# Ledger of designs, part 89: designed miniproteins, single chains, continued (3)

Each design is a single chain, and the fold is of that chain. pLDDT is the mean over its residues in the fold that is shown.

## One batch from the design tools (miniprotein)

Design m11085
Fold by ESMFold2-Fast:
Structure m11085 (fold): chain A 71 residues (1-71)
Amino acid sequence: SEIEKLKEQFKRLSAELDSLEKLPSSDAAKLAGMQIRAVGYLVDGDEQGAIKYLQEGIKELEALIAKAKAA
C-alpha cells in the first residue's frame, strides 16, 4: 500500500540520517512528532491524513540529510 511504502521510505531515511550525525533535539522532536501523528491517523482510520504526514516527514528527513551532507 501507499502507506507501507511511505513508512518504509521514512524508516530508510531516518536510518541514513542517524548514521551521519546526531540531530539537534528540536529537529529530533519534530520528526518524532510527525511519526506519532501519522500513526494516530492510521489508528483513526484516516489513511489520507497518515499519507500526508508521512510525506511531510519524508521531506523533512531529506532536507536534514542534505543539510548534514553539505556541512
Scores: mean pLDDT 71

Design m11086
Fold by ESMFold2-Fast:
Structure m11086 (fold): chain A 92 residues (1-92)
Amino acid sequence: SIEELIKEIEKEIEKLKELAKQSPLDTVRKFLLATAEEIKREVEKHRDDEEKLKQILNRAKIVVDSAEVNLELLERRKAEGFDFEAHNKELG
């Protein structure tokens, strides 16, 4: 149902926000938060379109999966001595 799809999308949005909080890289954090807000806006625009909501859910899941893999890679880089705080200051 539409209501079930919206709930599943909201769950994926919360995962994106949580992954953003965990990211050591400000550009990734900003990207994930912006993507979460974009997905939320798309849901509001397409609340009566079940097919479109399924597409939004699939996109959200793909972004979450990619963000989880990226977080693992960034955490490995941090463990190897990469200074993300210095990097964030140079880019921001």
Scores: mean pLDDT 86

Design m11087
Fold by ESMFold2-Fast:
Structure m11087 (fold): chain A 93 residues (1-93)
Amino acid sequence: TLESLEESVAAFLEHMKRVVVEAAERRGPEVAELVATLSPELAFMVLLMAAALRHLPEEEVERIVAEELRSLGLPEEVAEAAGRAAAEIARER
């Protein structure tokens, strides 16, 4: 059913958010706490952006991801934390 698919997608997004938070912890516990405030959908977007931008320097990954999240209306500190998490994810590949 559609409900079963929605539950599977929700579980997948929650798992992906945990991956992003764990990467953020490598940049500091304060970064992880800010990233943990992201919705699972936004955390997944951060993961996809990190994958797409993996060929760029860490500083550019951080900047681009932070700018994109700021453009979506997120607080500056949360957007910057997400950028740092994305750079860590890109580096781990």
Scores: mean pLDDT 85

Design m11088
Fold by ESMFold2-Fast:
Structure m11088 (fold): chain A 98 residues (1-98)
Amino acid sequence: MEELRERLIKVFDELFGDEDSITLDQLAERLKALGLTDEEVTMILSLVEFASKGKTTLTREELKEAVDRIVEILSKNPQLREDFERIVEKIEERLKAK
C-alpha cells in the first residue's frame, strides 16, 4: 500500500499543476482531458469525495489526507483496489504522454 500511496500523491500533484487547491469539478475535467471514461472519473471522484468527507474543494494537504483514507479503504476491499489501480496506471500513462 505504500507504493500505491506514493503513486497517488504523484498523480494528484501533476493534476494540481501550479494550483494550491482544486475543485472536484476541475479534477473531473482534468481526468477527462487525459482520456478517462465517465465511469473511471466517477470512481476516482467518489473515492476522493468520500475520503475528503464531502468537501468540493481540496488543498494539497487535504488531498494528501484523502489519499491516506483512500489507501485504507482500498486495503480492505481487494476488488475495488484492483479496479482503482488499473485506473491509476492509465492516468500515469496519460500524464507521461503529455
Scores: mean pLDDT 81

Design m11089
Fold by ESMFold2-Fast:
Structure m11089 (fold): chain A 109 residues (1-109)
Amino acid sequence: DEIEEEIRKAVEAAKKGDVEKATEYLLRAIRIAHERGLDPAEVVLKAIKRALELMDQGDYQAAKNLAEAIIRAVREATEEGLLDEFEGEILEGLAGIVRGLSNLLIKKE
């Protein structure tokens, strides 16, 4: 599935610290879902699940990077009309919680 492949690429970019590239891959996945008549919000929820999996694995930096990419992708998708504004606010809020928790757990200072 092309959508799952783009999400996988986003996770790999986030692990490498490339938030911009992760955002691009997530936006591609969202656009593909919209073009196929699938729910773009489900793509975002899958990406959030991947960020939570990274946290569970102890990769807090990758989880933070992916959460930041999700926030950016949701904002852009909402501006493009691919996500409802209320759905976008909820999904951005959820990703923001994941980012905040990852920041607290990083403790690399």
Scores: mean pLDDT 89

Design m11090
Fold by ESMFold2-Fast:
Structure m11090 (fold): chain A 70 residues (1-70)
Amino acid sequence: MSLEELKEIAEKGLKEAEKALEENDLTTARVGLHELEEVIEQLKKVDEELAEKFEKRLRELQARLEQLSK
């Protein structure tokens, strides 16, 4: 998978996960965030700096999911 494909998938996935959290769809958000974590791990091997920016947003959404799941 190319860097551009990984970037597009990460950006789209983050937007979809954020929307799912706003709609309180915790199952969709959980699945989406898990898939994003795998994409970001692949991105770290190609472009570590870009991956860190996506990882920061991923961690913010994961924290929100954790709070909503309690």
Scores: mean pLDDT 82

Design m11091
Fold by ESMFold2-Fast:
Structure m11091 (fold): chain A 61 residues (1-61)
Amino acid sequence: SVEEIEKERQKLIEESRKRTEEEMAKLSPKDQALLRGIEEGVIAVHEAVTNLSIKKELEKA
């Protein structure tokens, strides 16, 4: 059973690698850079909104 579990794990890892390769192949380098920028942008917007709320509260105290 341990041997079977390890064999299944290896198959899952290989499937995951193939899926990642397929996804990357579908994306152009430009699209990959855009997705990274979007992720960073979402984080930056959330931080900016939070900071703005704090500043507004301090100004109105």
Scores: mean pLDDT 74

Design m11092
Fold by ESMFold2-Fast:
Structure m11092 (fold): chain A 100 residues (1-100)
Amino acid sequence: MKELEKLVEEAKKKYPFASKRLDELEEKVKKDGLDSPSVGYLYLEIGLIYYLNEDYEEAVPLFKKAIELLKEKLGKDNPEVKLAEKLLNVILSEYPELKE
């Protein structure tokens, strides 16, 4: 979790207004465990924060990780998976260079 903790801290430094929401999700991860959907939800929230502030380079890998984790645990038809895939497609349609 050292990598995820660092991502949360970096997001809070860039966007202090998101601190309360990120703290709530990080506490859920600590309670539910590292194999829980809560990890995917935390990645999704960080990705959404970057996306809404037009930090697309940071949002792309976070959405990809959220999709990976949530799809594995909750399936492809999960609303949060569909949301993350839709937003990722929006970014990649405007900035194809961010695909890799």
Scores: mean pLDDT 83

Design m11093
Fold by ESMFold2-Fast:
Structure m11093 (fold): chain A 74 residues (1-74)
Amino acid sequence: MEELLKLEEELKKAWEEGVPWSKLKEIVAQIQKSLDPRQQELVKLQFEGMKALKEGKLEKAQEYEEKLRKLIAE
């Protein structure tokens, strides 16, 4: 749990710093290598949600947030 939270924070910071999408994909791929399937899905949903928000796709961002919330609640 703590390791996943640190990785999510690192990814969020890189996104805020304006790192290109291609570099963010590389970071996500490296993170996913060390995670179990559930943690990989959490990281994927968080990343897609951030992308949707950045692109102004509010409905899509809300959909990813809802899926992420359900996975965390389980």
Scores: mean pLDDT 70

Design m11094
Fold by ESMFold2-Fast:
Structure m11094 (fold): chain A 92 residues (1-92)
Amino acid sequence: MEEELEKVEKEIKEIAGEEVAEIVKELLLATINKDLEKAEELTEKLAELFKKLPEEKVKKITKLMLEFIASLYKPDEDTKARLEKSIKEVEA
């Protein structure tokens, strides 16, 4: 988990800089620790920063966050296969 979190932080830092990367890292940690109050506060701060970023960068950051969260809640290969199938069905 620490290694995956560090990778996400590094990628976000390259996309949008250190401030955004730090807030995302803290938000992901608050989410893992079920600290709902801190997660809500950090989500508001992240939303303000996202208003200053190009839409393409916001989408990349959001995708990285969702992929990280998915890795925590969907550890089995069967769940991954079902999601890939659903995505392909939506594209068809």
Scores: mean pLDDT 73

Design m11095
Fold by ESMFold2-Fast:
Structure m11095 (fold): chain A 96 residues (1-96)
Amino acid sequence: SERQQRFAAIGAQSKAAVDYFAAALREMRELAEKTIKEVSPELQKEVRDALGEAERRIEAAFGRAMADPSQLPQAKAEVDAAMEELRKTVEKALEK
């Protein structure tokens, strides 16, 4: 029963982490897609490149958190930082 309890706890923590990172990726993609429709083709590339960089940072942070759950707070901070950088790029593109 103790092994089953440990597997259930790991599963619940993993699901919460997966849901968190999946939600962040969806929010970033929605922000980028909305922005791309509003800006010039040249700025569309800048927005897509920024999205790709943010996605890479989040995927790397997720991988670290899954390998070591003690890294989850740092991984969440990296997600917040990646989201903030993407939002700054979007705001700058919309002002041009």
Scores: mean pLDDT 78

Design m11096
Fold by ESMFold2-Fast:
Structure m11096 (fold): chain A 80 residues (1-80)
Amino acid sequence: SAAAEEAARLYAEALLAARAGAPEEEVTELVLRAAAAVDPEAAAIIAANRDAPTEEAIAAEEAVLEAMREAMLRIIEAAK
């Protein structure tokens, strides 16, 4: 899906930026944009609770990371 492809692209950009030593704020913005492409509601919960992560925010982050992982695996599978 277009949303999954966008999320995978933004997440890859975040990983490349982190490896290049980009500011933490830039990497965080890319990760949150990737999360928003998969699940805007979960991304909002994560962003709102960054300074004091709640159980709900942690669960939302785990769900988004799993969805991004699935999107990446679909892209890899399609490249075979």
Scores: mean pLDDT 72

Design m11097
Fold by ESMFold2-Fast:
Structure m11097 (fold): chain A 117 residues (1-117)
Amino acid sequence: MEELEALRQEAIDTLRELAEKHGLSKEVIDELIKLFEEMIRAAVNGDLDKLRETARRFAELLKKHGISREVAAEITALFGLAVRRAVELVHPDDQERIDRISATVDAAGAEVLAAVG
């Protein structure tokens, strides 16, 4: 699980760099990191309902702070990739779980971008 910790840290570092580049506040960055960690936990545990719930909270956060569609798309893509990779690392032989989480992440990502406008 050393690889999962490395993945989480790399994604958080990338999120901080991306958010700072686009002028997001520290408060927004900290909330995004919290939601990202909740999404990884839900996905690794196979909790699709919690994953969808957390993705909706993520969309609401982006919308509340007026995050542009371009920046929202970059953050959404980063979160989706990291969540999928986390499931692959924890459950490498569970292809059905990987496919199910990937489909859920893709659907949730599309809903986030639609909500942002």
Scores: mean pLDDT 82

Design m11098
Fold by ESMFold2-Fast:
Structure m11098 (fold): chain A 60 residues (1-60)
Amino acid sequence: MSREEQINFIKRAFVAAGADPAAVDRVAEEALKNGYSIEEATLKLAEVARAQGVPVTGVA
């Protein structure tokens, strides 16, 4: 799976969990433009979701 496909998959998961689509789309676009790793992109998306009060379970 390409980096773009993986980031888009993660973005959709956060939107489904209740994150603002515009905010997560912006972060995903910046991650792709700046060449972030999958891990870096995921952490950035999780930060945005947490800031919006979305319950991100992740690792304890």
Scores: mean pLDDT 74

Design m11099
Fold by ESMFold2-Fast:
Structure m11099 (fold): chain A 109 residues (1-109)
Amino acid sequence: APSLTDRALADPAGAEALRLLLQGGLAMSEGDYEKAIELFEQAIEAARKSAVGLALQGVALNALGVTYAKAGDTEKAVAYLREAVEAFRAAGDAASAAVLEAQLKQIEA
């Protein structure tokens, strides 16, 4: 079966969302959380236009949540991670939703 990456690359909006996710991940790895947030927000907008939009939105919302957690904004981190859980559930990705719910329990502990 095609992966989420393969399915996203099948349309221009999905490919753009993946490009923005990779750039955001690079910014986050460099400690540039402001730039990472901007790029992940752009990835969410691109994902909305993709055939796999809910799953890509889940990935981008998770990345936003992790970025806010690293920046010390626990309230925003929890909010975005909860939105990511809802996006993955709506996409039918119960496994990704369950992983994020476990991460939320660790952050809220």
Scores: mean pLDDT 86

Design m11100
Fold by ESMFold2-Fast:
Structure m11100 (fold): chain A 58 residues (1-58)
Amino acid sequence: GLSDAQKQAIKDGLLKLGYTDDQADAVIELLEETGDVAFAIDQVKTNLKTKGITLDDL
C-alpha cells in the first residue's frame, strides 16, 4: 500500500485541483487497488504536473 507521506502528497495535490477530502481519499483507495502502486503514483504525478501541480513527496 501507499505510505502516509505518499497519501498526504496525493491528497494535497487533489485538494489543489478542487477535490474534497472524501473524493481525494476515494482516489487514494483506487490507487491502492491497481496492484501496481508505483505505476499508479507516477500516473497521478504526471497528470497533476500537466495541470501545474508538482508532488515532490512521491
Scores: mean pLDDT 71

Design m11101
Fold by ESMFold2-Fast:
Structure m11101 (fold): chain A 110 residues (1-110)
Amino acid sequence: MEAEAEEVVERAVELFRRMLKSVAENAMTDGAAVVDWSLEEAREFGLLLGRVAALPPEYVERLLRRLEEAVAEVKEEVKKNMTPEDAAKAIEAVDAFLAAVREWLRAALA
């Protein structure tokens, strides 16, 4: 059980990191293209979040902490590699994505 729980958390974090890069890279493009591109990944991520929500609370807290770390890493990369204006758009999109995930997890656990 413990090893399986850790694997589910790791898979969720890995997929979230890939989705974050896609969100950041496409924050300056047509939003419809981002939605269409990430639909299958969004569905897979939702299923992984549901699996984590069914685990003991410590795994949910671990997931949230690791998602926050992934967001912080992407923000630093964006600040280094983009203009300040483009970086601001990417950061806003990445923060909105994390906020949506947090709200979904809170609703699922309530």
Scores: mean pLDDT 76

Design m11102
Fold by ESMFold2-Fast:
Structure m11102 (fold): chain A 55 residues (1-55)
Amino acid sequence: SAMRRRQEERARRALLALARAFPEDVGTRAFYELAAQLAGVSVATARRVGEELFG
């Protein structure tokens, strides 16, 4: 859905911004929790999108 696509886009932007600012924290629980909070999505969504971006 369009809403889901927008949520995933926001998650992607938040994850990329956080990875640039805090590269050592990529993949940690706190990293995904912060990305989820900034994007307004679930931690599960942030983690899924993060796995797609970072492997």
Scores: mean pLDDT 84

Design m11103
Fold by ESMFold2-Fast:
Structure m11103 (fold): chain A 88 residues (1-88)
Amino acid sequence: MAEFERFKAEAIAAFEAALAADPQLRADWDAVVADQDNAELVELYKALVGAALLGAPDEFIRALIRELGRLLGGEPPDEAIDRVLEEI
């Protein structure tokens, strides 16, 4: 779990660096989060995108998707997680 929190922090940092380098990406991200009032959900979105950018192992990306699912009121099955990974 502590290892997962470290990866989440690194993923968020990588995404913030990407946003700083690309004004268009920043504008697109601001539009995506404009409809989100849940700070924890926004943080998990940043971590998920950052993890994908870093090429993180599927296990870490799956763990982030499960956390996202729990915040949305359920735990997604592995098949649903695989579908989301394909979309990212």
Scores: mean pLDDT 71

Design m11104
Fold by ESMFold2-Fast:
Structure m11104 (fold): chain A 58 residues (1-58)
Amino acid sequence: SELDVLREALELARANKDPGTLRSLIATARELMGRATPEQKAELQRLIDEAERYLAEL
């Protein structure tokens, strides 16, 4: 699923301390929010929050 792909990419970007990928993931997750179910929105928001936290700690 798209959410699984985004989660995998987040884990890789975090491990590599890759701010470009983290920013791209946030942008993609925000786009997906517009067409997501309530459950998917919760998962996407968690992904956004985690990516933003990792960016702030670089």
Scores: mean pLDDT 83

Design m11105
Fold by ESMFold2-Fast:
Structure m11105 (fold): chain A 102 residues (1-102)
Amino acid sequence: MEERKKLVELLRRILAKLAGVDEEYLDSPENRKEVARRLAGLVEQATGDERVREFLEKHPDDLEAVEEAIYEALKENGEKFIAYLKEQGVPDEDIEELKKLL
């Protein structure tokens, strides 16, 4: 149960580095829905798995269920996701932390 929360926090940190935005912006409750959309897009782009985006489109206010769908998609597609992040220049330290959560 704690692993999902740690994964989402790490993903926000990675997203901040990739998008060049402040982590405080991404951690704001007001921006949680926008962060969920960006994470769903990142998962689709990295893995080709459209299920998270489709779920978010049908259930845009169920952010906890969206975060669970992201976690499940990344558990199934972890190697593809990690390969994509390495190509985008994500630091090895963040990659090793991500591997521990997947």
Scores: mean pLDDT 76

Design m11106
Fold by ESMFold2-Fast:
Structure m11106 (fold): chain A 91 residues (1-91)
Amino acid sequence: SAAAERLAEIRRELEELLARMDELSPEELYDRAGALLGRAIEVARELGDEATLRELMALLERLVAAVEAGDRAAARATLREVIELIERMLA
């Protein structure tokens, strides 16, 4: 489906972002990760998956907190959880 193709693309871009995290400024990490998570939220909203939408929004709040704190380990862990959630959406 078009939604599955969009989610697969977002997952690939998140995996690429994780691989390059240490090359990015906190601002670049926030902008790129936030945009990808926003796209995943849009897909969940379009699918009417309210439970996944709430989980993605909670992960976005955790990502914001981690970036604002300068906690790259927490940001990395949060992005891994986003990838796992997208993989569940694709199953």
Scores: mean pLDDT 87

Design m11107
Fold by ESMFold2-Fast:
Structure m11107 (fold): chain A 75 residues (1-75)
Amino acid sequence: SMEEEDQRIEELLRDSERRTEQEIRELERNRHLMTDEQLANRIALLRGIVEGMRLMVEGVKKVIEENEKKKKLKE
């Protein structure tokens, strides 16, 4: 079922976001091991990766929705 696959993808995204927030908290706890610039750059990179994954998933979902519309029109 496409709905079950969509739920799995959303769970993976939420898990990735949660893990990223945990990694950011761990970086902030360990901030004494790095410069403020290194901390900021690492946080920006982690947030950028998760944002990129979300945008990719949204793009794929749009393609799936358009294909579903085309199938209904060909019935």
Scores: mean pLDDT 81

Design m11108
Fold by ESMFold2-Fast:
Structure m11108 (fold): chain A 75 residues (1-75)
Amino acid sequence: SEVEKQIEEIAKEISEKYGVPKEYAELIVRGILEPDRERRQALLIKAANGMLEAGVSPEKVAEIVREAKELVEKV
């Protein structure tokens, strides 16, 4: 699947760059690609909460989400 490949590639890049668990990076990318607003918000909230519980700062979480959006919008 093209969508699954895109999620995998971007999640790996984010996980390696920021040192965050790939599972949460995947949730962010899935959320950004989700066309349904409510499902998108739920995925992003779940990812943010998971990262915060893992010790990632709120500022770093916001930076990760911004970069993931930029990578998804590229091309």
Scores: mean pLDDT 84

Design m11109
Fold by ESMFold2-Fast:
Structure m11109 (fold): chain A 78 residues (1-78)
Amino acid sequence: STFELEAEAELSEEEAEALAAALRARGAEVEVEIVEEGGKEVARIRARLPTTPAFEGVKKIRIVEDAETGEVKTEIER
């Protein structure tokens, strides 16, 4: 089984690729996209990760950093 991880944060392309490489080392399939949001470069990282016992029943985790406030919001879909 696998679950989806979606992260959106103000990261450089180099930082986003470094994070993607770390996730791939854990068996994830990862895609990285750099978009412009609110005048800032934002990295969107989508990954599929093997399910561990701690994430059993989890279908998707979404982590989003607000580009204006820096607030991080996490949503878990089961």
Scores: mean pLDDT 76

Design m11110
Fold by ESMFold2-Fast:
Structure m11110 (fold): chain A 73 residues (1-73)
Amino acid sequence: AWTAEQVAERLERALEELDKAAEEYPELREFLERAKEKYEEALELAKAGKAEEALAKAREAQRELEEAILKQE
């Protein structure tokens, strides 16, 4: 199982990757920004030691991002 510290490290990498995606796909920027906001909330939960809650929030962000990619407009 992931520790809260490991979850935090993974979320920091995910945030970095979202920034790169926003540069490459500017049409998705608003959806990527919303996903980033949710990942930042998950990171706060992980830093508070709430690994399970952080993972749940990150999964929510991932689903929303997947839907945004399918809706490229």
Scores: mean pLDDT 76

Design m11111
Fold by ESMFold2-Fast:
Parts: structure tokens; sequence; C-alpha cells
Structure m11111 (fold): chain A 115 residues (1-115)
């Protein structure tokens, strides 16, 4: 039925977005750790952390937009459920690296869901 098809599309999109986000975040974390290892001041380390958070937020927005496009034919309810599932998983992945970044990632998804 149409609802089952919509739910399957939503789950597929959320899974794909989560895998792409995890890959992107691992690369961003590698760059962040390399930068921090070379940083000579606490101010430089804090700037690198802020840049990491900003790039993670941008990756989250990109995946949320891709999910909305991929699920355009699905009901708004299914799109919101898929976005929330992605947001939950993305925040969990980000939390393993930085709690502030996890909060920023979750906030981005909630804003997209509210729109």
Amino acid sequence: DSRARDLLLGRGAATAATLRFERALRELNREYEEGVAKAKTKEEQERLRQEFTERAVEATRAEARAMLEATRSASPEVQRLALRRFGERAAEIAKSIDEETAKAVAAVVERVVAD
C-alpha cells in the first residue's frame, strides 16, 4: 500500500543519509584531531572545535535536504519521521566525538522538521 511504500522510502533515505553523515563526520574528525595536535594555543584549539561544529552542522543540513528531495513523493508525516530518525542517529554519532556538536546537529534537524 501507499503508506508502506512511503515508510520504506523514508527508512531508505534515513539509512543512506546516516551512512553518508557518519563517513563525512569521520573525515571531519580526522582533520580536527590532526589540527588540534598541531595547535600551539588553547584559542587555536577552540577555533578548530568551532570549525568542526560548523562543518558538521553543514553536513547535517545537506543530508536533511537530500532526504527531503528523495522523499518528496511521501507524506509530510513520513518525511518528518525519517528526518527525526536521521537526526537522532546523527546526534548519537556526533556525541561520540563532541557533545556540543551533537546538540548543534540535533537542533538543525529539529528546525528542518519544524519547517
Scores: mean pLDDT 84

Design m11112
Fold by ESMFold2-Fast:
Structure m11112 (fold): chain A 72 residues (1-72)
Amino acid sequence: MMTKEEKEKRRKEIVEEVTKEYGEEVGEIAEKLLEALENKDKEKIREYGEKLAELLGLDEESREAMRKMAES
């Protein structure tokens, strides 16, 4: 239902919020996750998602939220 541009905008908003709350390093990894999502690179999506989870101390529920983004 969402257009490609709308999905990209939503992802950028998430990256911006993450950068604002947790700093540039976390935001940079989130940007790489966004790139992997655009390329449908499942391996890189998992790699950068896991790095974000480690930096933020996120549990499996938060990782699942990132996986939902990858499914679009």
Scores: mean pLDDT 70

Design m11113
Fold by ESMFold2-Fast:
Structure m11113 (fold): chain A 78 residues (1-78)
Amino acid sequence: MIDGKIARVAAAASDGKRTIIVYEVEVPGKGYALILEARGESEELLEEAISTFKKYELEVLSEGVGEDGRYVKVALIK
C-alpha cells in the first residue's frame, strides 16, 4: 500500500449497491496522490464504478472481497 496520510476526500459517491471514494493522500517528500476505493455488491457494479475513471491510468494496489461481502478495488490514479 502507498505510504501516506489521507489529507481529504476529493470525491465520493454511493448508493445501496456500490460506493466510490477518491482520497487525496499526502505522501511524505512526494506531495499528493489520488487513491480510488471502489466497492460493489457484484463484480459488474464494481467494473461499472471503475469505468467512470477509465480516462485516467489506474494502478491496482489491492482487490478482493471485503468483510462485508462486497467486491473491493483500491487503485492509484495516475
Scores: mean pLDDT 73

Design m11114
Fold by ESMFold2-Fast:
Structure m11114 (fold): chain A 79 residues (1-79)
Amino acid sequence: SDWEQVELVKTTEKKKLSEGVYVQLKIYQDKEDPSERFLLVEVYDENDNLLFQASAVNVSEEEAIEKTRELLEKKKAAE
């Protein structure tokens, strides 16, 4: 798995995206190529229950958060 080639370099603080919805990013860097970054996006409720996980490759932290917000807004609109 590609995860064997990556090292966890940063875990962000939980950010509130909407009522009862929080995002936290875990940023992994490729051990052989530091320019390659893998972001694990974890979304939690207000009680720290994991709602879902997503992954993003070679995007900024801000881009990953913005994409997560877009996905959550689409999900909310479908409810």
Scores: mean pLDDT 77

Design m11115
Fold by ESMFold2-Fast:
Structure m11115 (fold): chain A 60 residues (1-60)
Amino acid sequence: QSEIDRLLANAEQTRARLDKEAEEIEKKYGPEGKKRAQFLRDVADALLLIARVTAELGER
């Protein structure tokens, strides 16, 4: 197990947590929360993409 594997696993866990937080925001704030929830989902996707790129660069 490399540090890169741990980074990728942490990014996947963070994405899952942000997705849950986005769902809770939508449930609490309704339509007003929808745009905020979408922003959190977009951030989660960006974090996962960065982690994947970092993992590929670390495969030396």
Scores: mean pLDDT 77

Design m11116
Fold by ESMFold2-Fast:
Structure m11116 (fold): chain A 63 residues (1-63)
Amino acid sequence: GKLDELAEELAKLTGISKRVAKTAIIFAAQAIKNGDTEMLEELAKSLGISKETLREFAEKYLE
């Protein structure tokens, strides 16, 4: 499904596991829906990835 494909792509780009990538996309999508920029920044920082990359994948998931 869409989430699995996005999680695999994010995992390949960043080196995080596919399982962690799935969780990150779900939580980032929720942060975007809530307008919670701080949560998005904290998620990206905790995973060692760019906020811009995490946002892009979350926005693709929300489409």
Scores: mean pLDDT 86

Design m11117
Fold by ESMFold2-Fast:
Structure m11117 (fold): chain A 77 residues (1-77)
Amino acid sequence: GLQHRQLGLQALQQGNFQQAIQHFLLSARDFTRDGRFDLSSRDFGNVSRIYVVKLHDQQSGRQFSLLSQQNSRLSQQ
């Protein structure tokens, strides 16, 4: 979880957007397994933002935005 998130943030700062996406998705997977839906929601949110803002892929961005919202709701239950 946290280690993958940190690697994702570092990759994002370096402009390695594909590596950042992979690390955030691995982080989201680990946090989902741990029941930490609040943290997985943030990781999916980061992936969505990278697709929309950096890669100009609004369709992929929307898909991950929906996953972020779903995990955010699970964290409140």
Scores: mean pLDDT 86

Design m11118
Fold by ESMFold2-Fast:
Structure m11118 (fold): chain A 91 residues (1-91)
Amino acid sequence: SLLEKAKAAPPLTPEQQKKLDAFLKAALPIVSDNSLSREEKLKKLVELAKKLGVTKNMLLVQLKVAAEKKDGAMVALFTELLKAIEEEEKK
């Protein structure tokens, strides 16, 4: 399961944390854009993660953080983002 993968995710290096922080900052206007559909938001977030060098492991660490904060909206968003990335990797 994604939660088991998130629990097993290794801690991030300082360089990986900087990339993740840059991704989260750039993702905020996408997530907050009420003119975009859920599908359009996910597509833009996948492209943004790829552009900024954000790996699946970095997103798993963020999913763990969101779950620890009990942020259900962020848990749902990062779960769907991780599933979208995994589906692209299978093709």
Scores: mean pLDDT 79

